# Designed miniproteins, single chains, continued (2): the designs that were tried, part 78

Each design is a single chain, and the fold is of that chain. pLDDT is the mean over its residues in the fold that is shown.

## One batch from the design tools (miniprotein)

Design m6700
Fold by ESMFold2-Fast:
Structure m6700 (fold): chain A 93 residues (1-93)
Amino acid sequence: MYRGRITVWLPAETFEEQAREIEAAARALATAASENTGKRVRVEFRKLEEREGGLLKLEIVVESEAPEMPELLAALTEVAAAIGARAEAELEE
């Protein structure tokens, strides 16, 4: 199983709204990847209490049986960038 992590930094004032948008997009991408590959793709979200100035951290953990994990992480990073958020992606396997 492949595992990836994306850390997204969001302004505290808009955190809940923007986190919800990212969560919805991530779930949609995971569903599409699962349907296209016939393999299990899961996403888990963790709201971190850690602050960097005026920013809060959202952690997205992706677990996939499909080898297209780097493409899925890239798509999620692009979603974060589209709403003006800073994001970092990491492969954990």
Scores: mean pLDDT 75

Design m6701
Fold by ESMFold2-Fast:
Formats: structure tokens, sequence, C-alpha cells
Structure m6701 (fold): chain A 67 residues (1-67)
């Protein structure tokens, strides 16, 4: 099965800023593109589970806007 990863992002940031940070976290991990598996908001933190994929930053931001 493809490995899944987790990132924690501040909920105080815009969805666009969160998407940019998430992409940068993935790049540091050697993951050139991502697919969001799940998103949960917990006590001011957005917890994103993701895997390698081909979502655009715009698609990522659209998903994060719902949280």
Amino acid sequence: APPVHEARLPSSLSAEEQAEILVRIAERMGIPGIEIVSVEEVDGTIVVTFREGDMTKEEIAEILEKY
C-alpha cells in the first residue's frame, strides 16, 4: 500500500497559505506531489493525512477551505 504521511497546520492561516505550507512539507520529505486522504480540525490545528499524488495547490486549497 502507498505510505501515508501526516502534517499539522495552524487553522489561523488561510486555506491558500495552508496548501503552500503542506506542499513545502511534502517537498522536504522528498514527495514531489501529494493527494489529500483526510483532513481534521482539532483545537486550532488542521491535521492533514496525505500520500504521493498529483493534486494541484489550488485543489489542495479548495479541500482545506472546508475546514
Scores: mean pLDDT 82

Design m6702
Fold by ESMFold2-Fast:
Structure m6702 (fold): chain A 104 residues (1-104)
Amino acid sequence: SKKEKAKEYLEKAREHAERAAELLRDHPEAQRQAERAAEHAKKAIEALEKGDVEKASEYAGRAFVHADEALRLAREAGAPEEALEQLEEARRHALKAQEYLSSL
C-alpha cells in the first residue's frame, strides 16, 4: 500500500540520517542537522502509525530540509564522501515518503 511505502521510505530516511550523524562526529554543525533529520523522520513514522497523515507529511518535509542543510554543511566542511552519500540517501527517501503521504 502507499502507507506501507511511505513508512518504508521514512524508516530508510531515518537510518541514513542516523548513519550520517555517526560519520559526522567531527563536524558538529552538519551532525546536528543530520540528527534533526533522523528525529523528524522518526516523528513522521510515529504520526503515520497514529493515522495523522498531515503531521507525517509535515515531519517528512522537515526531515528533507534538515538532511539538505546537513548535506550543504558537510560539503562545506569537507566531510567524508560516505557521510555525503548517506545524507543524499536520507534526503531522497524523505522526499519519496512525502510524495506517498501526499497521495494518501
Scores: mean pLDDT 91

Design m6703
Fold by ESMFold2-Fast:
Structure m6703 (fold): chain A 77 residues (1-77)
Amino acid sequence: SEEKQKLLEEIFKVLDEIRDIAVSMEPSLRDEIDARTEQLKQWLAQQSQTQSIQTLKDILNQLKDTLDEARALAEAA
């Protein structure tokens, strides 16, 4: 569905922002962080085929909370 596709795109955008913060804090782990981000994106794309819209919204909200925490940690460092 278009709604699931838009949610998945937003989830991927938030994951990319979390990745960028993680890489900025630990540049030596760039390749590992990038690989894990791609693995998580592939898993989430597969999950989007079977999971409800509400579950994807819950995942997006949890990732937004994680992004806020990552930003706070980066500012404190």
Scores: mean pLDDT 86

Design m6704
Fold by ESMFold2-Fast:
Structure m6704 (fold): chain A 76 residues (1-76)
Amino acid sequence: MEKKVEELKKEIEKLKEQSKIFQRNADAYRDLAERLRKAGVSEEDIYTAEFMARMYESQAENLKKKIDELEKELEK
């Protein structure tokens, strides 16, 4: 296998792992926001948890786009 192909595969693997971590964090904050809403705590605390979830979701999505770009390079 070419060295460049091996490097791209390693980069893709790392990005997939990072994307899973960000998705897990997003899911945790979504769950936290739901629990806070049910507990009747302040709207500000709920908003903060939802904001954190959205930020991690965005980061996971950006990594997925980068993974798609690198996978396209492997198809060439």
Scores: mean pLDDT 82

Design m6705
Fold by ESMFold2-Fast:
Order: C-alpha cells, then sequence, then structure tokens
Structure m6705 (fold): chain A 74 residues (1-74)
C-alpha cells in the first residue's frame, strides 16, 4: 500500500468516527456539537474522494443549522 492509500483509508476511518459522534450529539440534542462533527466528517470524506458521503454530511449540518436558528428565534 502507498502512503496515499494509507492516508485515504485513515481519512475514511476518521470521517466514519466523526459521523458517529455527530449522530450521538444530535441524539442528545447537542446541535452545535453535531454540526461541528458533521462538517468535520464532510471534510474528511471529501479529502478521501467520497463526495457522496461528504455531500450527505454537509446536508445534515445545514439542516441542523436551520433547526437551531428556528429554536433560537423563539
Amino acid sequence: ASEEEIDREVKLALAEIYEALANFAESKGDYDGAIEMYRKAAELYREAGDTVNAERMEQKAQELEEKKKQLEAS
């Protein structure tokens, strides 16, 4: 395996960890933590060439940002 292959595999593993952490934070009502972790997962997925999962994570972060704005406006 090349250094590039190892880097890609590490980034995918880290992205999966951040996605799991984001899901956990969201389940606990920690929208700020979830948004941060989804954005980190998106960055890592994108760097690894997984644009589909990167876009999914970006979408989740945006949906939570909007939900947070609605809650803070009350």
Scores: mean pLDDT 84

Design m6706
Fold by ESMFold2-Fast:
Structure m6706 (fold): chain A 100 residues (1-100)
Amino acid sequence: STVEKLLEPEELERRRAAASKLPEAEAEYAALAPEERARLEAFVAEKEAEIQKLIEQKDWEGVAKVLRETARWLREELGMEAYAEILEEQARVFERKAEA
């Protein structure tokens, strides 16, 4: 697998399907009001743009920090603990890459 494949959500989701918190995160998303979903989508889009720039710079530590920031926002603002845990796990992948 390339670095790009590790950054693709579908690749990570497929690998973690059997032991993931994806069903809980999906339930959290479904429980959101339409206004909360719109707020989430806007915030995630902004953070994805930041992550893309950091990837182009090969700033893996920066990618991990943005993922942890996004996870904290999800937990604090929307109560999406399972989604936050998924993003924190993704951040750990990039933290390991930065140490290599």
Scores: mean pLDDT 76

Design m6707
Fold by ESMFold2-Fast:
Structure m6707 (fold): chain A 129 residues (1-129)
Amino acid sequence: MIVVGKGSEKLALEIAKALKERGYDVTLVGPESLKEELEKIAKETGAKYKTFSSEQELVDILKEEKPDFVIVTPGVSDRTVRAVLNAVKATGIPLLIDERYLPKLTNTDLVFAQVKTFSSVEELLEKLE
């Protein structure tokens, strides 16, 4: 599952393509404001997409989908990032988050979540092996 932030639509497309080429099932998730962009990426890659209007709706999607891992792109709000961190800590789902969020993570987040950071698509793919 890829949580897509504003301004990361091109990065989300590149990640979704790379994961689909490797045989992963991909679900794109983003705010309602990104619906048209998510639909375009889904159409181009064959990925699924879902939108959320609240942090709780995103957490519910995460619990229902039970992804093997969650990816968080840049441009996701601090509230949404915290909701994802709390959900992955509760579920044990591995989290790959853009390196830009690292200064915002607490020691508790790093200890209790299976968190890896990435700075490029290539690094992200290496961390999935």
Scores: mean pLDDT 82

Design m6708
Fold by ESMFold2-Fast:
Order: sequence, then structure tokens, then C-alpha cells
Structure m6708 (fold): chain A 81 residues (1-81)
Amino acid sequence: DALLDAAGAALEAELRRLALSGEALPEEELVERIAAASGVSRALARRLVDQAVAQGLLERLPGEEPLLRASPRTAEYYRSL
């Protein structure tokens, strides 16, 4: 599935970027970046982000605006590549 492959690649690129930088960014910005890079809807991009959080690839930080960062395991994985 070309759209799912593109969305998965966009998510992986963002996971790698966040893992290597240690950056935290607004959840809405990550959703927009994946949608823009892959051409999928924001709804599908949000679903992929939610799945990444559920799988422990991303952490939601507490606060007024939801921020996401790479989990420690995700950071170690991409730093080892």
C-alpha cells in the first residue's frame, strides 16, 4: 500500500529526527509533518502517532500543550544505527 508505506516512512524519519536531536515538539506539529510528507490525511497521521505512543516509540509529556518526544528505547535504537 503506497500511501501506508509513505506514511510509515514519514513517521520513521520523524522518529529518527526526534531520537537523534532529543527534541520535543507539539503533537499537532508532528501530525502535520507526517501528513505533509506522505500525502495522507491528518486523521490517518494522528492515528499513526497514537499507535507509536501506544507501542512505546513516542512519549507524551505532561503539560497544557501535548508535547511528544522519542522514548528512551527509540532514542537508543536510532542512535545505534
Scores: mean pLDDT 83

Design m6709
Fold by ESMFold2-Fast:
Structure m6709 (fold): chain A 83 residues (1-83)
Amino acid sequence: MAIEGLELSEEQLRALEPVARELEEMIRAGAPVSELEALVDRALAETDDPAVRRALEVLRQVAVTGTELHRAAKAANLPSLPP
């Protein structure tokens, strides 16, 4: 009743920080969407806090979008690269 999921507490933000950092590093490395989703799914399985679970779902959507944007930007800067 106290949390209601209205906004994240400091403790909930600390729980999300390692996941957010790993997602950011994976996006920079050009990791596939499936790996980003797997990381978030593992974090979801390890938390019983409904507010943290909702934040992780949002983070998953942001990570997927960020990966697509990063790949599009990288592809635009890479004309043709023959092997």
Scores: mean pLDDT 69

Design m6710
Fold by ESMFold2-Fast:
Structure m6710 (fold): chain A 89 residues (1-89)
Amino acid sequence: TPLEEFLKKHKDKLDEIIAALEEYLASTPNPHPIAQVALTFAKGLKAYLEKKYEEAKELFTKIIEEHPDSPFAKAAKEALKEIKEEEEK
């Protein structure tokens, strides 16, 4: 899919984002709640790239159920649709 090709091209940046978010959460006494949601979303994208579709679906579903009003909820719904289309091929 176009999303998979885009993410493969930027895989190194995804790993950097995950590392930066994990460092922020570990080093910050009262981290902003959105940082945890962003980390969960980034880990979902990495699982999708590694073809770990069950893990990716679990992470994206968690965002939609626990943080439906976050900007990541819309992106997570779109990612779940892409995974479903890949599994039906």
Scores: mean pLDDT 78

Design m6711
Fold by ESMFold2-Fast:
Structure m6711 (fold): chain A 79 residues (1-79)
Amino acid sequence: SSKVRQLILIQFRLLAAGGGVFVAEHMDKKSPLYKEEVEEAIRLAEETLEEAEKNNAPQWLVDKIREILEEAKKLLEES
């Protein structure tokens, strides 16, 4: 169904955003790629949050997306 596909895609995008945060946390902050990785993780997390809210995703999934978004924002403040 359309709703099941959207929930699967939301979970996949959450994994991609979380992976971006993980990579950035282990990257040299002086690397020219650091800011780009962090900004991309923020963008993915924000888009994933919007899609999760539109599809009435389970609260645990929304909470996990918000956690990743806040982690990515903290990394941007550290750059």
Scores: mean pLDDT 85

Design m6712
Fold by ESMFold2-Fast:
Structure m6712 (fold): chain A 83 residues (1-83)
Amino acid sequence: DMRIELAVDLAMVYMYALETDDPELAALAYAALAREVGPELADALAQVAERLTAEQRQKNLSLIQVRNRLEAEVRRLFAEYEA
């Protein structure tokens, strides 16, 4: 599903912006995500990205582990949104 992959990629960019303290990149990534999935789901995904950024720091998760967790959360939220 191209929408799931795009949402994961945009949320990963948002997480990178949070990690590097780049508010302009964070705003651009959020705007792109909101445009693709709508503001309600974008807000939910931003909250997931913030939680995963904190978890990555605490547990020293690899990029692959972070992406896999994010993809699972994106799939869950898409299923709830389309219910």
Scores: mean pLDDT 82

Design m6713
Fold by ESMFold2-Fast:
Structure m6713 (fold): chain A 90 residues (1-90)
Amino acid sequence: SEAEALARVEELLDKTIAEVQKLLDQAEKSDKEEAWKLLQEALQLIQRTMEEILRLGEEAGIVDRALALTEARLQPLLPRLQKLGEKVRA
């Protein structure tokens, strides 16, 4: 059902956000080289999760809803990702 697909998307986002937050917390305490590595790991995890969410959304016919939920849930992480990106490029 669409509700089951959305619940699965939320479960994936919960797991991904928790892991990304741990990577970002570690990166913020790390030197530039380690921070870059951790930032890349976080971005790759987000990319893999987005691919899985898109697949689930396509199978259930809820792509727009799944993507909107994903954008809303990931939005609070964007300032931290941006700040780290600036730090590692400096």
Scores: mean pLDDT 88

Design m6714
Fold by ESMFold2-Fast:
Structure m6714 (fold): chain A 100 residues (1-100)
Amino acid sequence: SAASIDSLLQQLALQTPSEEATTIVTKACKANGVTLSPLATTVLSVLCDLYREGKLSNSEFSVLVSHVLKRNGVPEEKHLPLLLEIEVLLGISDIKRALK
């Protein structure tokens, strides 16, 4: 339910995201002309860390990201491009980590 998602997102807002996840979210937002609050940036960055750790499925990650964007007034037409940019940047980051 939406209330259950909102409760989850409030819990995620209390976490400290990695600097790498924060950089990825900020870069993806800039590329798509999206401005988010610091709180929304933190929540999306924590979601990226959870997805990378295998704690969220791809479908769960997509639904939660879209919900955060919708609640922050991001137009629907920007949701998929921003999500895809985040996923590409996460994939590049994972390749770079594997090479070290």
Scores: mean pLDDT 84

Design m6715
Fold by ESMFold2-Fast:
Structure m6715 (fold): chain A 91 residues (1-91)
Amino acid sequence: KEEEIRKLEIEATNKFVAAQLLYVGFQLEVEWGAPPEVVARTARSAIDAFREAIKLEKELLEKTDDPEVKAEYQRNIAKLEKYIAELEAAL
């Protein structure tokens, strides 16, 4: 249903925005020389938020057969996975 997909898209976007805010916080903490424990906590929170966003994007991918829409969700997942890899490498 169109309505269900739109609600999932909104939820995925909200999770992504929350994850990006945590990611920016991580970058600023590193730049400002925050204690390693603080940096690690923010990084782990960001990873968890990006993983939640990926889960929702995968649910959206399963609900559509439109090749253009499918490609968009796949691009979103790839971007989120790159953020996670960067954060994991920093831990």
Scores: mean pLDDT 85

Design m6716
Fold by ESMFold2-Fast:
Structure m6716 (fold): chain A 84 residues (1-84)
Amino acid sequence: STWAEQVEALEAAAKKAGIKDEEFQLFLDAARAHPSLLEASLAVLRRLGLISPATYAELLRLLAEDPEAAYARLRELERRLEAE
């Protein structure tokens, strides 16, 4: 299954089950707008204010140009978020 097909299945299941969880709806909105779980997750982090718009844009560029540098940057952000 493609990511788009997985997102459609999740939306249909959530709607049928009557799930109205705010965090889950925020994730579904991001998942529809983005081509992968990682990019959807970054969009949610930006929406929640846990990363800046500048950091979000930088990570998207790094994912396209240098995935290893992007993963190193993500590990740094994870450590910083866990320290709060």
Scores: mean pLDDT 75

Design m6717
Fold by ESMFold2-Fast:
Structure m6717 (fold): chain A 93 residues (1-93)
Amino acid sequence: SEFEKLKKEIEELLEKMKEAILNNDLETLKEVVEKIKELLKETKKLPLEEAVELITFLRDKLISMTPLASEEQLKLIKELLEFAGEIHNELES
């Protein structure tokens, strides 16, 4: 399933993102954010309900990381949350 493949890739990147936040690795965090943005664009290939489920899953995970983040890291998390919202709005239009 394309859905299961994208979900697994996003879960792996979210784990790497959390590690980068905890290790104060800003360069890895930036790279992971860009990769997740690329995968978010791929959700447009999914049925609407699956795309929305995956975006909701991602947003919930990102929100759970906000208490762990420095101000600089939080800006990157917020950028990714905003991008996910934009993709969601495009799908629902």
Scores: mean pLDDT 87

Design m6718
Fold by ESMFold2-Fast:
Parts: structure tokens; C-alpha cells; sequence
Structure m6718 (fold): chain A 113 residues (1-113)
């Protein structure tokens, strides 16, 4: 059950990253709506309770907001030119570091339900 929740949180991060980087036409609100819709559908399929689904959706929203903020403030994360391996590693580390507390808080909230 927690393994499925962690996969959903990771899925939300990947979808938010994809949309923020490759769909610059989308607003923050549109990215949130798309990520939430995908997470809600998957959580329903996996049989999460209404309370668990609410916690997952709140986490997904916060992840999408943070990813959008980082992409907007750090053009290097969009990688429109070749980066050195060190530059690429630093960009990925910043995303992971910034999102990890939100992901872990979401999972801890689920464990408490």
C-alpha cells in the first residue's frame, strides 16, 4: 500500500516535470489540474480511501507547484543546450532536494490514516 503511494508521488513528480519543461503554454493552474486528475484516477483504481486520496491529491498539488516554481526560476532545468555532467547532476539534485520533504510529508500523512 505505501509502495503504491510512493509510486503515485513519484508519478506526480514526473508528470509535473514533463508538463513544466515541455508544455510552456500551460499555466500553473492547468499543470496542477492535469497532475491531480491523473493521480485521482490512479488512486481510485488502486482502492485508496477518500481520506487517503485527499492526502495524495494535496501532496500532488504541492509537488506540482514546487516543480513549476523551480522550472520557472531555473531555465537550466529546461536543458535547451548540452550541459556538463556536473551541471546536469546539480539540476537534478535541486529538484529532488526541493520536492523530497513534500513527498515524505505526504507519505507520513498516509501512514497516520
Amino acid sequence: RLADARRLVDFALVQAMYLAIYRPDLSLEEIIERVEALVKKRADELGFSPEERQALLEGARRIAEKVYELAKENPELVATKPMTPEEFGRAMSKIDEAVRPIAEETLARLEAL
Scores: mean pLDDT 76

Design m6719
Fold by ESMFold2-Fast:
Structure m6719 (fold): chain A 87 residues (1-87)
Amino acid sequence: DDKKKKANDLSDSFKNSSDTSKTGASLQSDPKQKKHLKDISKLSYDTSKKLKSGDYKGASKTTEKIGKKLGQPDVGKDASKSIDSLG
């Protein structure tokens, strides 16, 4: 049950990140930055849904992609490994 609680907490965090990035994209006038924020929003939403469904392997992979897009691949890799350990 600790694994399910951690997965739910992470899912909520990724959903909040998705909502924040979506709002940021709507306020952004630069097309490149708008696309970047939309991509992060989509990946975060996908990660949140995968965590809720128990697809920890899939959530791990999308978390790595988010880390790379944020310019923090090592942070993304560590988070990815933490999520992978839930399954």
Scores: mean pLDDT 85

Design m6720
Fold by ESMFold2-Fast:
Structure m6720 (fold): chain A 96 residues (1-96)
Amino acid sequence: MMTILDFLLGAGVPKATAESIAEILTQAGVNTVTDLLKLPSEKLTSIPGLGRKKLSLLAEAYYKKYPGVLTVSQLASYFGISETTARRAVERAEQS
């Protein structure tokens, strides 16, 4: 099973930021990528300390690991970010 920290590091998220996101998610009971994917969008976007920038990084990491599974619109909706932010996250993931 892949931990949130391993998932973020594997997606190229800087160590300090990846550790910060992993700590926030772990405090909310999200320890693995499977836990993250089972979490409803409303709960994910309401986690204290998980702001727009961190949600954008999670969206980029998700697309990099699972390319083509979600559309830009679905990615934006799930991670609570704008379609413009989601489109940029997809573009960055594809250029990596």
Scores: mean pLDDT 81

Design m6721
Fold by ESMFold2-Fast:
Structure m6721 (fold): chain A 60 residues (1-60)
Amino acid sequence: MSKEELYEEGRKAALTALRSGVAPEAAVRAVRETFTYQYGEEGGKAAEKGALEALRELGL
């Protein structure tokens, strides 16, 4: 999976968590940890950037 794809998947995962009432910092942390486990540190960082963009889009 490319860094661009990991960014988009992280953004979507964070958005889903936030819509479910998960706190912003917890949503970002969960995305980073999950994607780091599956794709390594670089993949986790790419997904975390996507998660942070989801927060920005929602004004959080």
Scores: mean pLDDT 86

Design m6722
Fold by ESMFold2-Fast:
Formats: sequence, C-alpha cells, structure tokens
Structure m6722 (fold): chain A 103 residues (1-103)
Amino acid sequence: MEALERAVGSLRAVVDPETVEAKKISDDEAEITFDGYDADGNKVKITLRISRDELTVTIEVGDTKYTVTVPLGPEMRAALEELGGDLYAFAKRLAELIKTVPP
C-alpha cells in the first residue's frame, strides 16, 4: 500500500471524500474513483484500476487524460493476501484510506 499512498500523496489533490467510490469489476479487478482538485485548483477526476499485478492511475482534467501504470509491490500483495485475495475488499480499504488523507 505504500506505493499507492505515495502516488496519492504526490498528487496533493484536495479529495472530495463524498465522491470516493469502490467498484468490483471482476474477481481479478477492482476500481476506485474520486473527484478532487489539483495543486493549481483545477477540478480533476482520478481513477485507480487495481489488478493482481498492477495499479493503473488515470487523472482526467477537462479533456486531458494522464495514465500511469505501476507494478503491485510485495507489500500491496501481502495486504491483498491478508484479505483472502479479495480485490474488492482491498479496494474498499484503499478507498477508506483515500477519504482520510489530508489535502
């Protein structure tokens, strides 16, 4: 989870906690979406797609879309294993963390 926490922290977006939503896509994929503001005050939409091997972060500002994919580190894999490999449960835990991250 530290790589995800770092990625979210590096954005320094003001997260709107009421917009944070975790969604089950399949048994091997989950998604977290939320709205916020970037460091310049622009409204942004952030989508985290989580799979067994990768985390994909998509940032949308108006018509501009930025996507970065990072491998799921051993710490994130261990956390997923503690949840019985349930990616949706893992996404819900990450969504709760995102809601509590200070701006």
Scores: mean pLDDT 72

Design m6723
Fold by ESMFold2-Fast:
Structure m6723 (fold): chain A 117 residues (1-117)
Amino acid sequence: DVVLVESGGGTVAEGGSLTLTAVAEGPATAILGATWERTAPGEAPQVILAANSAAAPHVAGRVSGSIEGRTATLTLTNLQKSDTATYTFHAVAARVDAGPGKLLVGVTGAGAQVTVV
């Protein structure tokens, strides 16, 4: 099974920056598409960055992402206390058993907790 391992969460000072990383492990060969989702205490999950979508208004200009092979990153800058949330990575990954065709799987990470103080 493909597993997304998320890291880089923790406690960060307001005005600081933080990079979250998600690595696709197991039979994964590449990450092909991705979304980063934010779940703040008492709020519904909200997509903050996705392919072919604008960043959510509350993080516009402060969030960027990249995908290199099996690794995806989310960089948050100028952190605000309202950025305190669990950040979850959702990916479409290609598998080693793809053969002449493709086997694509949707996978979701466990979430990384970010606390801004």
Scores: mean pLDDT 75

Design m6724
Fold by ESMFold2-Fast:
Structure m6724 (fold): chain A 62 residues (1-62)
Amino acid sequence: MADEIREFLNKYAKELEELIKKGKMTEEEAQELMAKLVDLIDNGDLEKAEKLIEEFLKKKKE
C-alpha cells in the first residue's frame, strides 16, 4: 500500500480497537468494516471509504 493509505487504515484501526475495548462493537464488526474500507480503496474510492468510516464512528458516538 502507499504510505498515505497505510496511515489512513492504521488511524481508523486504532479508533475501532478503542470501540472494541469500550464494548461498543465486536472484533468481527471491526474486521468487516475494515474489509469494506480496503475494498473501496482498492477500487479507487478513498473519499467514499472516508465517509463510510466517519458516519460509522458518528453513529457509535450516539
Scores: mean pLDDT 77

Design m6725
Fold by ESMFold2-Fast:
Structure m6725 (fold): chain A 93 residues (1-93)
Amino acid sequence: KTEKDIEILEIRLEELDVSEESIELAKKVVKAMAEKDEKKALEYLEKLIELLKKEPIEVQIEVLNMLRAIAERYGLKKVAEKAEKAVEELKKK
């Protein structure tokens, strides 16, 4: 299940032309979420949000919405809320 989620995420991020560095970090967020390590997922997500600032705003929003949906599926409310807040801040720009 987790490997399939990571595979789908990687393909989608590659289609969006997201940097390899950001893709690898997004994969780490999903792995931490699957392990239900909320603290580690939040740490990786924080680093990913910073790296994603190099991407177009619409790409940043799409990546963060994908991670929010995955976090909701795993029941990690704090991770989902952090991704949602990051999206709302991006929409203000």
Scores: mean pLDDT 83

Design m6726
Fold by ESMFold2-Fast:
Structure m6726 (fold): chain A 94 residues (1-94)
Amino acid sequence: GEAVRAAEEAARRAEEIAEEAERLLERGEKLSVEEVIGIALRAIGEATQARLAARKAEEEGEDAERAREYERRAEEAAERAIEAAKKLLETAEV
């Protein structure tokens, strides 16, 4: 259903943000404080969208278990992105 697909899309976007943040960290890229905060906020936003979509799936009688799995993946990806952002912030320029 629509809500399950929304949760899946949010999970995918959260995972893409985490992978990009980890790649930037591995390369020793220097980012601005604004860019680092932007990464964390985007990841948190996608995890929030996945959570809302999972709730909607439950309310509409869609596959709530599958939607919750996407919520979990989005939350794990957001945690990874935030951890990478914290490390990037240590070398960030104002």
Scores: mean pLDDT 87

Design m6727
Fold by ESMFold2-Fast:
Structure m6727 (fold): chain A 62 residues (1-62)
Amino acid sequence: SEEEGQKLVDEFIKYLEEHREEMTPEEIGAEAKKFIEENKDLLSEEQIDEITDHAVRLVTTA
């Protein structure tokens, strides 16, 4: 469901933010890619873009 997918997206983004200082830019990108691949059939295009954009933001500020 869209609501369940969004909850997973929100929790994952929060996880990345909480661990960004412990992870390299490459690790952040790898975690985002892995999450998207594991949940591709559950996630909408907008949700995939949200994760990708957030990961890119975290990487570019590192």
Scores: mean pLDDT 78

Design m6728
Fold by ESMFold2-Fast:
Structure m6728 (fold): chain A 81 residues (1-81)
Amino acid sequence: AALEAAAKANDAKAGSPLFSEALAEAKRLLAERTEEEILAEIEELGRELEASSSLSEEERRRALVAVALGALLAERRRAAE
């Protein structure tokens, strides 16, 4: 997926610390915002990335956070079942 590709590219370029920071930010957002709000933002970012042929550093960081959010939401849903 475009979000996953962007996240991987950013992680590979900067190393694991950026992904760790993105994961921490994702956990903070999950505590402060509703699941519906987070999913809407992930969908919007996905559309933006699909429309772009290149990604800025900021877009790559946002993609890392979005991928981490998606993974945490999936884990939460499985734990709630």
Scores: mean pLDDT 66

Design m6729
Fold by ESMFold2-Fast:
Structure m6729 (fold): chain A 87 residues (1-87)
Amino acid sequence: GPSLEEVRAAVVAALEALIARETDPELRAGLRAIVDNLRAGTLEGLQAAAQLLNRVMPRLRARWPDELARLEPLLLTLLTRLGHQAA
């Protein structure tokens, strides 16, 4: 299957696409913080990104349900690779 780096890169690309389309400044800031933490390429950054993502998840479901549905398999893979089997 895909490497952790490949999954991380795919999640970053999908979130950057959402940031470009998002008009809510608060959600844009939250998504950018997630991307910045993922781009750090550290375990600490991946863990911080997972925590931030869980926090913004209800807003993502409300504003981008179809895009989130496409992203969820990648997010689940990313969280599983961090040893978090339930997210």
Scores: mean pLDDT 80

Design m6730
Fold by ESMFold2-Fast:
Structure m6730 (fold): chain A 84 residues (1-84)
Amino acid sequence: SDEQINAEIGKLSDEEFNAALEQAGVTQDDLLSLGLRNRDQFLQAVVDGSLPGLIDHVVRDPESRSRLTDALNLLRAQAKKRLS
């Protein structure tokens, strides 16, 4: 379930989480466009399921939206591998 996937993302190491954001090319400005101050707040938004809604409603730059969506998809893929 999405809830199980989100919870499993919260169990990723800092190194695995940061690697996914770096692979997607997420910038500090991308986080600020979400109203988030740091990567820890991004992780909280993933775990509580609010991140997709934040991306859809507040992110205006298409490139920023793409990077943030790619990061979420990479994190979800890693979580799914752990749950399979």
Scores: mean pLDDT 85

Design m6731
Fold by ESMFold2-Fast:
Structure m6731 (fold): chain A 74 residues (1-74)
Amino acid sequence: SNAEKSREVAREIGRYLNELITEIEKLADELMEKLGLPRREAFLVAGDMVVNGLPLEEAIKRAKERLEEIEKRR
């Protein structure tokens, strides 16, 4: 039925999102450990790399710019 099909699609999306979250968390942990990035910056960088496919250097630059803008506005 339509409802059963929708439930299966939702389960597959849930599995995909869980895998994506795990990949982001793993990468953020590695960035904190290897590069000494603060937790918030590491998660912004990991998210941009995993979700948007940004290279590490561009993701770091964008994260720093965003965090600096937030800090300046206080």
Scores: mean pLDDT 83

Design m6732
Fold by ESMFold2-Fast:
Formats: sequence, C-alpha cells, structure tokens
Structure m6732 (fold): chain A 72 residues (1-72)
Amino acid sequence: MEPGVKINIKADAGGADSLSKVHEISLEEPVDKLVFFASSEKEREVIEKFVDELRKSGYEFELIIEEVDPEL
C-alpha cells in the first residue's frame, strides 16, 4: 500500500507546470513516493533528469519509474 501521493508525469511535458504540481502536492500532505510512467528508454532518461532537478530544489521522495506495457 502506498501512503504517498502518486504523480504521473509525461517526459516530454517538462517545465514549470510539472514542478508546480509537485510543489502543491508536497505542501498539501507528506508524500513518500513518486511514480512516473515511461513508454520508452528516452522518456525514462528525461524523467530521471526532471526528478534530479526536483531533488536539487529541495524535494525528497522515493522515486519509482515504471515502464509502460508494450503493444501486443
């Protein structure tokens, strides 16, 4: 069971909008982990860079990057 808040961020979305959402969630209640979904290796890399920026900004979360199920 995940007591924290889940955030679904699209890798190519990038920018202040995504950061603003994380900030708002963190202020509302303590978050234990963030779950990001990646459809490809490139998206995973972008998410990793994005999360690195979040952590440098003072946010501390348990990070999970989950690969999206491929098409059959």
Scores: mean pLDDT 54

